Designed miniproteins, single chains, continued (3). Designs and how they scored, part 73

Each design is a single chain, and the fold is of that chain. pLDDT is the mean over its residues in the fold that is shown.

## One batch from the design tools (miniprotein)

Design m10691
Fold by ESMFold2-Fast:
Structure m10691 (fold): chain A 72 residues (1-72)
Amino acid sequence: MKEKEEIFKEIEELSEELREIAKQLGLRVADEESIKKINEILKKLIEKDIEFGKELKKMYEELLKEIKEALA
């Protein structure tokens, strides 16, 4: 597997999980079209800079972990 594609997929999954939690809490979230545009931009950025992708993934993982622990 290509490392850049794997990182992007993981970030996309983490972002979607965060969005679902926010919806369950009744928080305002970006619409699906805006999320698609953001994901297209992120994919292009990660393709040019894999370190950016690794840092972004780490931030999402840490945020999701804290939110899940707070909701447990």
Scores: mean pLDDT 74

Design m10692
Fold by ESMFold2-Fast:
Structure m10692 (fold): chain A 60 residues (1-60)
Amino acid sequence: SELIRELAERLGVSPEQVVASLREIAKLEGHGREAALGMLAKDAGVSRETVSRALREVEA
């Protein structure tokens, strides 16, 4: 996935680590999920929508 690759590059981690982090976020609900998505977006320097799209790819 281009999104997973881009997030990995921006965070300085492997694509496998990004997938693992997104899978952990997928286990969260409501407020906790939104906060985790926001933190990842800030750390990667991307929009929350971009991280939410990557999360949907991992959940599929």
Scores: mean pLDDT 83

Design m10693
Fold by ESMFold2-Fast:
Structure m10693 (fold): chain A 67 residues (1-67)
Amino acid sequence: MTLEERLAAAEAARAAIEAQQAANAAVVERDAAKATPAQAAFARARLAEATAANQAKADAEIAALAA
């Protein structure tokens, strides 16, 4: 496998993570409609933290392959 193929695979993995996070956000917003403001805020904060961590990991992996 070439370096370009590995980079393409890493980019595809990042796109898959972003798609999964969008789906998770839709579920959180649906559940937030039935929750207290505090529960909704907690769920949204947790989702944002998980999204940031997943993006940082994917970006670091791509950067390592590009170096």
Scores: mean pLDDT 77

Design m10694
Fold by ESMFold2-Fast:
Structure m10694 (fold): chain A 58 residues (1-58)
Amino acid sequence: KKVEEYYELGRKLGKELGRDGIREATNIIVKLKKYYNLTPEETRALARGVLEGIVEAE
């Protein structure tokens, strides 16, 4: 499974979005889930990555 790859992708995206990205995080995650047809595990990894990336950018 590509769970680790989606976590890493999310972390990079979250860092780019920064502190203002939290409001957009859910919409981005839903869009990427649909576009890439992600599994529940891959979606959770992406979501965790995005949120952690946003926090790290602060």
Scores: mean pLDDT 76

Design m10695
Fold by ESMFold2-Fast:
Structure m10695 (fold): chain A 63 residues (1-63)
Amino acid sequence: SLSKEELDKETRLALAIMQGVIAEKAGDKETAAKYYQEASKIARELGRTDLAEEFEKKAKELA
């Protein structure tokens, strides 16, 4: 089972992804890149390497 800290990181990851998608749909590429970079960091902390790499790539494409 996930610890409270891991559950908090999962929630923050979901929020970062949501904010990134909203910003991207609004045409705010700079804000979207920032949130995807944050999502990549959190995913890496959770050991989700493939997910972290995908968001890092997406952030770089938008920057």
Scores: mean pLDDT 85

Design m10696
Fold by ESMFold2-Fast:
Structure m10696 (fold): chain A 65 residues (1-65)
Amino acid sequence: MEEEERKEKLEKRRELLEKEFEELAKKFGMPEDVEAILEGVLSGKETPRSREAAKRFEEEVEKEK
């Protein structure tokens, strides 16, 4: 069933996102901002906090280039 495959893909994707965001939090020293972004992505809805955190995080990533 495609529905069962979708559930497995979502679980794997969630684990990958959590690991990626943990690594990014350590790399840029922004654990609270990264956690806010991750919660927004996993919940599928954007809050003002996650939006501001995403903007700050993107600016830091761009500066590292």
Scores: mean pLDDT 68

Design m10697
Fold by ESMFold2-Fast:
Structure m10697 (fold): chain A 90 residues (1-90)
Amino acid sequence: SEKQKKLREAYLEAIRLAVEYHDRLMEARKQGPEAYAQALAEFDKQVEERVKSIKEKYGEDFADEYKRLVDAMLGLAETIVEVEEEIEKK
């Protein structure tokens, strides 16, 4: 269905977004803790805007599932940044 196709496109875009967030978090980390906190806040805002768009187009149930997947991917990106920082310290 068209709804399933668009949700799949949104899901694939969310994966690309997580990779971009990882790269941006890595760069912000080099600039210091304040820059890192600002990057996290900007990511939260972007996620809220995307979830709102999905909710308006496909309903609350799809938006909730999309939010859960995005949150998991952002959490993974943050964990990868922490692991890479520890490796770089050595």
Scores: mean pLDDT 75

Design m10698
Fold by ESMFold2-Fast:
Structure m10698 (fold): chain A 67 residues (1-67)
Amino acid sequence: SGAEAVARAEAALAAAEAAARQGDLDKITSHLDEGQGYVAAAMGRGEVARALELARRMAELAKQFGV
């Protein structure tokens, strides 16, 4: 479902943020890549506003850590 895709994208972003606090750039990139897949799935299922907000947060985290 779209809600399930949103929940998985949120979990991936939270994992990326945790990796960022530890300085683990490889884990930031892997979690953000997984999260972007769930964002795309959520958008395809009509959760456009939530998916767009998650995509923006993921992009800001990536920009902040240069990944």
Scores: mean pLDDT 89

Design m10699
Fold by ESMFold2-Fast:
Structure m10699 (fold): chain A 94 residues (1-94)
Amino acid sequence: DVAKNREQRLQETKAILDQLKKIPEMKELTEKLEEKLNEALQKGDEIEKSQIEAVVVQAYVLHQEGKNAEGLLKAFLESKDSDGLSNKMKQLLS
């Protein structure tokens, strides 16, 4: 059942986000990522949702391996900021 598999994957992603929020150094970045996920869900943006789910899982794997999960979250959020309204506003103000 594709619908049940999508819902289960979303619940698993939210559970991983809760685990990442317990890490003080990643809490703010994880909360920003969760806000992006909620926005994608409200807009029905399946591409953005899938990208966020993949980044959440990859960050969790990196943390389990003792690697730089924080760096991955920062890079992902910075990529979204560079393509967003913030970059356009900086161009208009410069």
Scores: mean pLDDT 75

Design m10700
Fold by ESMFold2-Fast:
Parts: structure tokens; sequence; C-alpha cells
Structure m10700 (fold): chain A 82 residues (1-82)
């Protein structure tokens, strides 16, 4: 469900802020897969691009930028869902 994906994005944002970038990446990827599969609010290419961007931020150790990117994705999905 979309609500479940939003909760995963919230937890991923929190983990990124805590510097747990690999865990944040895993949860954000799960959330994006769920959004694409259940809501079609993102296509496969947009999902792939978002995951690759988060993966690069995690590799670079950019915790704040990763948290911001996850937060922005969550807010975009929330604005469409309401």
Amino acid sequence: ALAEALELLKEAEKLAKEGKLEEALKLATEALNLIQDKSKLIDKQSKKSAIEALKELAKAGKAEEMAEAIGAARLSIESVAE
C-alpha cells in the first residue's frame, strides 16, 4: 500500500540522517519498488534513476544529501496521494 511505502521512506530518511546509509538505501529502494508496483506514480526508468542517485550518495557518504533526496521523494508522493 502507498501508506506503507511512505512509512518506509520516513524510516529511510531517519536512517540516512543517522549515517546508516546502506540501511537507508535498502528501505528507500523497497519503498520505491512498492510505489512503482502498487500506485504507478513512478515508472520503471524513474525508479531506476532514483535508486542509482541514492546509491551514489551512499557511496560518497553524503548523509545529509541522501536524507534530503529521500525526504523530497516522500513529500512528492504525499502531495499526489492527498
Scores: mean pLDDT 79

Design m10701
Fold by ESMFold2-Fast:
Structure m10701 (fold): chain A 80 residues (1-80)
Amino acid sequence: SIFEEKLEKLKELIKKAREALKKGDIETAKKILKEIEDLISELEDYMETLSKEEQEEAWKKFLPIALEAKELKEEFIELE
């Protein structure tokens, strides 16, 4: 599904952002973090269009990944 494809993309972006931060490539990490924020917003908008049951399943898959992105963003803010 489009939702699962976007979740996989979100996981890949988080991995790439972490790799950029480890290398000290702050500019690349910033660009990827913006892509992550945009994708999270897109996924949240998509979930609002789903049925109640589909929303519950989607949130179970989405929440742990969104929390990973939040932790990454907090780590980045401490480096600025």
Scores: mean pLDDT 83

Design m10702
Fold by ESMFold2-Fast:
Structure m10702 (fold): chain A 57 residues (1-57)
Amino acid sequence: MEEQEQEERNRKEIRDLLKRAEELARQGTLYAEIDKQKAAELSAEAMKLVEEATRLA
């Protein structure tokens, strides 16, 4: 088992997931007054990415 390399990979993946979640949340906010269904979908995807990142941490 490569714990050191696994930690490095997990941290990189966590950062990528959080970055994508932030972008999706921002898009959700932009769509909130234009398309409420799309805004909700984007927010749900952002939450899933945050939960996935938390699981890896």
Scores: mean pLDDT 78

Design m10703
Fold by ESMFold2-Fast:
Structure m10703 (fold): chain A 73 residues (1-73)
Amino acid sequence: AEAEARELGERARELALRYARGEISEEEARARGAEILARVEALAARSDEEGARLIREAVARGVAEAAAEVAAA
């Protein structure tokens, strides 16, 4: 669960960075974001409350880290 949460967070961060830098289209970002979100929802549905929280926090952290990096550039 923790390893899966970490990987989803890293994927979310990378996707957000690529989109913010103009490296991918909005359509590609939405499609890849939907894939990450579907995986988050599937894992959260199979997890206990704490596992679901960790998964959601990992993804939120990844996006926040990407936003901070873009703002610093």
Scores: mean pLDDT 78

Design m10704
Fold by ESMFold2-Fast:
Structure m10704 (fold): chain A 88 residues (1-88)
Amino acid sequence: AERVAEMLRRGAETAAEEVERLLGPEAAERVREALLRAAELFEEGRVEEAIELLAEAAAEVAERLYGLDPEEAKAHAREALTASLAAL
């Protein structure tokens, strides 16, 4: 849990910088907030809530960048996040 939380905090800066480049500072702030909040949830053992929060943030970015359906984007993000966490 702590290792995943640390990775999310470190990744928050990189993800926010990339989102700011593509979508601007408002979207970057929301992504940073979501990643930092997810890190807190992982430290609390609230893994399912952390995955949902990350999936929602990823879906919002995908909708803005690619015009994807939010529900479909969220489902794909949830699956990808679950698989990534299982690989850690």
Scores: mean pLDDT 76

Design m10705
Fold by ESMFold2-Fast:
Structure m10705 (fold): chain A 89 residues (1-89)
Amino acid sequence: AEAKKQQLIKEAEEAKKLIEEAGKAFPEKKKELEEAGKEMLEHAKKAAELYKKALETGDKALLEEAKKELGKALDAGKSVKEYIEAYLA
């Protein structure tokens, strides 16, 4: 049960490292990358908290909200990743 929460935290940490590296490589895009990273981290934190509450209470509605917030975090992270991959291609 905790494994999914730990995976989400790991994915958020990996994305944060990519954003920091991209900001160093592309200083002109640093602000845009930092804002996208901030949005991703906020949704990831919210998803983790909702998931924790769902596990503690057994509330399936909280689990569905956690999945929704995780989706928003992944969408924000995907946009940053696609930008970095396109530039490196």
Scores: mean pLDDT 67

Design m10706
Fold by ESMFold2-Fast:
Structure m10706 (fold): chain A 68 residues (1-68)
Amino acid sequence: MSVAERVDALAAETEARLAAARTPEEVEAVLGEFMARLGELLLTASPEDRARIVAVMAAAVERANALL
């Protein structure tokens, strides 16, 4: 799987888990795991893929601030 495919799959999984979350604590836990996994992908990413991952991380932070 390409980095882009991994990021998209991870985002879809995270969105499904967020939809199932019932408490702010569950939302924080899901977002925390998502950010950690994106950080791991960032360590092995090309410069092009790094820019994509950073953009997705920034969007996740904005979403977290809106939800919390």
Scores: mean pLDDT 76

Design m10707
Fold by ESMFold2-Fast:
Structure m10707 (fold): chain A 69 residues (1-69)
Amino acid sequence: APSKEELENEITLSLARMRAAVAKLSGDAEVMREEAEKLLELAKTQEGEVKKEIEELARELLEEAERLE
């Protein structure tokens, strides 16, 4: 069975992915930027691969927001 920390990391990533997907589906540049900023704040509390993946999700949202303007 995965460790408690591995389960917490998986839950954190799954929630971050869901939040990013919802923001992207909104088609709203401001919503995407706000969610990206929240994801970057979340990433500051994480380490390793989890931090990197959340930062990549935030970067993708910022790039999508830029393309909508």
Scores: mean pLDDT 84

Design m10708
Fold by ESMFold2-Fast:
Structure m10708 (fold): chain A 55 residues (1-55)
Amino acid sequence: SEEELKEKLKKLEELIKKKKYDEARKLFEELVEKYPEKRDEIVKFVKEVLEKLGS
């Protein structure tokens, strides 16, 4: 559901900010597989988070 995706994206951002990249990668892969229609949005979200962190 949209709410589940929103909660998981928030968790993904937290993992990236905490530099838990192994957990972040696993969650990212799970999300793009579960929500293939949102793949581009999820990828863009991750890139923007990483850009803001200077990574």
Scores: mean pLDDT 80

Design m10709
Fold by ESMFold2-Fast:
Structure m10709 (fold): chain A 93 residues (1-93)
Amino acid sequence: NTIGEIKTPRIRMTVTGPNAAVAAGAATAAAEATEALGGRTVGAQELSETTYEVTLEAPTVEAARAAAEAGAAAAEARGATVTVEDSDLRIEL
């Protein structure tokens, strides 16, 4: 994962809720769902009271996508809107 090796795939999700409680609950649910599929939550940043940025890593691009989809679905089930940024999935070999 360092010094010219294949970089671990990373996906960033922006979780926005209608209020602080929904946003926090949705971000937590996204992180839990991501980890249940073998992803690792490497960051959860509060951007505002109603917006969280959740960053995940997984050992493969396919695993990262599956984890992000599960995380987004879990957050949306809690009443949040999720934007998934998959630009970090570009692996330079």
Scores: mean pLDDT 75

Design m10710
Fold by ESMFold2-Fast:
Structure m10710 (fold): chain A 59 residues (1-59)
Amino acid sequence: EVDELGRLALLVREALEKGMTPEEIRQKLVEAGFPQELADSIAKMVEKGLAEGAARRAA
């Protein structure tokens, strides 16, 4: 259990709630001191999730 993982999850959640783009989320993670490799991976996952969600979603 690592506090950094909890912080990362909170930052991503808050950014998504505010409607930030994957690129903005990546930048925010880098500014918070996370490795650029991790930030890039998270941004890719968010981008894929948003693309799938935008294609078709109910409710």
Scores: mean pLDDT 73

Design m10712
Fold by ESMFold2-Fast:
Structure m10712 (fold): chain A 75 residues (1-75)
Amino acid sequence: SETVLQILQLLSEALSLSDEKTKELVEEAVDHALRGDFETAIELLEKAAEAEEDPEKKKRLLEIRDQIRVLAQQY
C-alpha cells in the first residue's frame, strides 16, 4: 500500500531524529505500524515527542505524528 509506505518513510525520519531517550519509543511505533496498529504508533510518537528535550526535534516529531494520523485515516 502507498499509504503504508508513506507512514514507514515518516517513521524512518522519526527514528533518525531519535536519541537514546526516545529511540525505543520510536522503534515500538515502527513495530506497531508494521502490524497495522496506527493508533498505538501515534501514541508512541506523542510519548517520544514529550520525552524529547530539543524543541526543533520535538516540533518535527509532532508534525510527523500529525501526518501519520492523516494518512492512517485514509488506510
Scores: mean pLDDT 86

Design m10713
Fold by ESMFold2-Fast:
Structure m10713 (fold): chain A 58 residues (1-58)
Amino acid sequence: MEKEELRRKAEEARRKSEEYLKLGKEYEEKGDYTLASGHYILGVGYEIEAELLERKLE
């Protein structure tokens, strides 16, 4: 994988992480704890993916 593709994938994973964590918080504020939990899990998963991809760029 080219460095530029790794960088783009890392940025995409960061965006997805932020989006899912934001949605999780919104569902939590609405009292939908099941949907909040699912979105938080996905958000953390994308955060880990972004961190792993970013480490490959070092």
Scores: mean pLDDT 82

Design m10714
Fold by ESMFold2-Fast:
Structure m10714 (fold): chain A 69 residues (1-69)
Amino acid sequence: MAAARRRETRDRILDAAERLFKERGVENTTLAEIAEAAGVSRGTLYYHFPSKEALVEAVAQRRLAAYEA
């Protein structure tokens, strides 16, 4: 639990989503698998990202921001 507190829940979800999208592709990755990989409930995932499209957009925006940094 202590180690998990060092990262925001949103960032953990984005890390899991980015990894799974890279390994399996967006269409072959479910929100349930992302929630499991991030160690969060589906409710927590939907609280941060109400749709798969919102999650995909957030991952893309974060990657662009990292590239610009």
Scores: mean pLDDT 74

Design m10715
Fold by ESMFold2-Fast:
Structure m10715 (fold): chain A 113 residues (1-113)
Amino acid sequence: EKVLELSKKREGEFLLQEARKYLKNGDYDKAIELYEEAIKLMGEDFAEALRNLGIVYLKKGDFEKAIEYYEKAIKIEGESNVRALRNLADAYEKLGETEKAQEYRKKADEIEK
């Protein structure tokens, strides 16, 4: 029981680390595949993988998908990850939603202070 859960957790964390390596190298499609595989193993509430999918889509210029994944991550972990809040604000700004962008930037600034 617990051994199987720990095995899935280790495999999911390994996939997350490999996906981050591809993300750093600019191989966004491979990073997406590995993050999606990590989510399938760890569950749909794997906030770290969801945040990193948001980063990948932001870098690809798919701002709508970036917002989708950041909002999923925030719903799970709360509005406590400063980098995720700033990236969400950047995605909203790119879509012309300046008021929402300012709201998320303010939240990030209040946490860092």
Scores: mean pLDDT 81

Design m10716
Fold by ESMFold2-Fast:
Structure m10716 (fold): chain A 82 residues (1-82)
Amino acid sequence: DDKEKMSKQAAEAAKTYIEAGRETGALVLAMDMAASVAKSAGNTELYDLFEAAARAARRSREEGLEMIKKVEETVDKILKEV
């Protein structure tokens, strides 16, 4: 129960950071913040995904946006299933 609640909280926080990052164009910062929350929640899979998205966004905005799409699909799945 607690692990599922922590994973849901990490996914909710990540969704908020992604939405803010898209609006302000600060995608790298948004992904780093989401990764920090996922790591604190003990969700290494989400941490690795968010860190990969941050690295992609640092190389190219277009690559970052493609990776963000995958992140959003993963986050929405967690929020829908939990």
Scores: mean pLDDT 75

Design m10717
Fold by ESMFold2-Fast:
Structure m10717 (fold): chain A 62 residues (1-62)
Amino acid sequence: SKEEAIKEAVERARKANVPEEEIKKLVEELKKAPFEELKKVALEFEIEFGIRRLEEGVRRVT
């Protein structure tokens, strides 16, 4: 559900020690997004704050 997806994103952000202010912004952004866009919004936030850095292994090759 949308509510569970939001909760999961918030928990990941908290475990990554993201400031509470940024977590509140994430929640507002996710609430405004349609259900189909929730994963995209959450993923973009996680990339922006480096939450997925350890998992993703992002490599810029330029």
Scores: mean pLDDT 68

Design m10718
Fold by ESMFold2-Fast:
Structure m10718 (fold): chain A 63 residues (1-63)
Amino acid sequence: MERIEEENKRAAKEVKEWIEKELGTASPDVRPLLEKARKLAEEGNGFAAEIYLAVARAIDRSR
């Protein structure tokens, strides 16, 4: 049975792919959020990284 910490690390691996893709096309306004998400994902904090990615995408979508 997986602990929430294990799921967090798994989510970090998955979300890194999306962060890298978004960084390539992101507006300057959201790049700091994506950089923070990337750092969190590298630390294994996938849930926090997903939140920053979602916020960055929401801002980008509102343009």
Scores: mean pLDDT 75

Design m10719
Fold by ESMFold2-Fast:
Structure m10719 (fold): chain A 82 residues (1-82)
Amino acid sequence: ALAYFYRGLVYQSKGTRESFELAVEDYTKAIELDPNFALAYAGRAVAYQKLGKGEEAEKDFLKAIELGFNPEEYEKELEKVM
């Protein structure tokens, strides 16, 4: 799960439409391996937002909050790949 999550963050950091699509794919795999992975839902929500998929982004963000998402944890992980 973690390996897919970090690769998703790396794709997200590249900031292209193609890289956001790849990030969604990797975050989805992380979620499939660990359905309680709050950070992976948060990452996928951001990638969906960047792709203009607001409904999907909102759904994933609410799921991340439900699972105990920590914004500080997410920012720290994102900084490691930026």
Scores: mean pLDDT 79

Design m10720
Fold by ESMFold2-Fast:
Structure m10720 (fold): chain A 62 residues (1-62)
Amino acid sequence: SAEEAFAKLKEALENGDREAALRYMEEAIKLVGKDSVKKFLTELTKQGNKEAGEFLAVLNTL
């Protein structure tokens, strides 16, 4: 589910697990699209997650 993909993405980003974060981000994009994932990453970035900010920057430049 989208909720599960977002929960796992958040967990991976908080733990610095870049490989898992990339996998779950791709799954979330497939389920709900780039715009929804961008909003999620923006909120995590506001909370101080550096990895979320890096992933958001990549997604914004594609």
Scores: mean pLDDT 82

Design m10721
Fold by ESMFold2-Fast:
Structure m10721 (fold): chain A 62 residues (1-62)
Amino acid sequence: KLEPLIKFYEELAKKGDPRAYLNLGLIYYSLGKKEQALEYFRKAAELGDPRAEEMIKKIEKE
């Protein structure tokens, strides 16, 4: 399904790319896996991504 794309971003995330964490969060959110999405967005936000902070606030209000 999305396994090759998820694996690609997981490898980039191991290298500390904040966009990889943001994209993993968006993928899991689109699949309805809110808790996994939150974990990835928190990592992206810790690396300085302000959009990830907005996504965390949005999901936590749901």
Scores: mean pLDDT 80

Design m10723
Fold by ESMFold2-Fast:
Structure m10723 (fold): chain A 65 residues (1-65)
Amino acid sequence: SAEEIYNALLEAGVPESLAYAIKDALEEAKSKEALRKGVEEALKLGGSELNKKAAEIVLEILDEE
């Protein structure tokens, strides 16, 4: 769930503002596959190590749900 991913991100040390933005995107996504593709596309555009770590956590939890 979006809530479960949000809590996991906070526990991993992701800033609350970024974790909340990810949760909001999860709730707006039409499907897990659409969200997964969106995260992978965002990674292709580049980002900080923190953004990469957050993306990895999201993808891992999506694989479990």
Scores: mean pLDDT 69

Design m10724
Fold by ESMFold2-Fast:
Structure m10724 (fold): chain A 59 residues (1-59)
Amino acid sequence: HMTKERLRKRLREAGFSDEEIEEVLKAWDADDSVTLAKYSRALGEPLRPAALAGAREVA
């Protein structure tokens, strides 16, 4: 399971700026699968939608 804190850590390790990390975390809270899919491609890691991963806490 990918948590919000773990996602923040991975984005920082990948060299994303604080502004970009904030945008991704807002998309995570809003369950914005389109924005998450764009960043998933940039990270080279699948950020699976909650519907495919089962129950996730996004808020």
Scores: mean pLDDT 64

Design m10725
Fold by ESMFold2-Fast:
Structure m10725 (fold): chain A 62 residues (1-62)
Amino acid sequence: SAADEIAALDAVIADLDAEIARLEAQVAAETDPAERAALEAEIANRRAVRAALEAQRAALEA
């Protein structure tokens, strides 16, 4: 059902939120500019995936 699909998406979004928060904490502690840039790229990629999942979730509610 749409409700089951939304619940599955919510679980994946929650996992991504936790991963983004962990990466943001790593960026805050990182002093190497090259490593910070790599972590920021990973955060940006995960935010893009999260946005796509949010759009998919919204479509299921429509």
Scores: mean pLDDT 90

Design m10726
Fold by ESMFold2-Fast:
Structure m10726 (fold): chain A 96 residues (1-96)
Amino acid sequence: SLEEILRQIALVLRAIGLEFEAERLIEEAKRLIEEKPEARELAEEAIELAERAKELAKEAAKAALAGDLERAEKLLEEAEELLRRARELLEKAKEL
């Protein structure tokens, strides 16, 4: 149906958005490490979580395009959770 096609498009766009968010976080964390070497451990952990979120977002887009909307939504929720944790680590790193 048209509604299912629109849901697929929405999930793909959400996945693309999460990939861009993850890349921005990785760049921010790398910049922080250069400016504040004490932040390296927390920032590197944030980068690892963001890279995992990026891969989950890519898999979510593939699932959505294949019509597996439930799998796509689950993968997107997992990616969002990883990005939230990565952001928390990066904010802690900034306070060092």
Scores: mean pLDDT 91

Design m10727
Fold by ESMFold2-Fast:
Structure m10727 (fold): chain A 67 residues (1-67)
Amino acid sequence: SAADRARAEEILREAEREAVRLIIEGNYDGAIKVLEEALKELEKLDPELARRLRRGLQSLKQVAAQN
């Protein structure tokens, strides 16, 4: 629904903002955890946004593994 999509977008924006803050602090594990918690909620609300976040998480995990 439009309401579920709007809520999913709000959750994603908050999680991405927090994840960026954690990455700037060098806390990649914290950023991954925040995004994984958001992904769990997005999977209930909007499968398309969940898929996009899952792709971003895979990229972030690859970067974290190289640092």
Scores: mean pLDDT 87

Design m10728
Fold by ESMFold2-Fast:
Structure m10728 (fold): chain A 61 residues (1-61)
Amino acid sequence: SPAAREIAELERRIAEVVAEIQRLVAESQTASPEEQEALRRRIEALGDELVALVARLNELR
């Protein structure tokens, strides 16, 4: 069904976003203060995307 395909795509995108957040968090541990601020903003943006993706997934029950 279209919903099943959308769920699968959302689950794949959620996994990708989580992996990217984990990568950026690890990178921030060795980054300069200026790089840490940029990485923090990127992590925040990905976190917002993750919240939206999870909300959409929950709507598709």
Scores: mean pLDDT 87

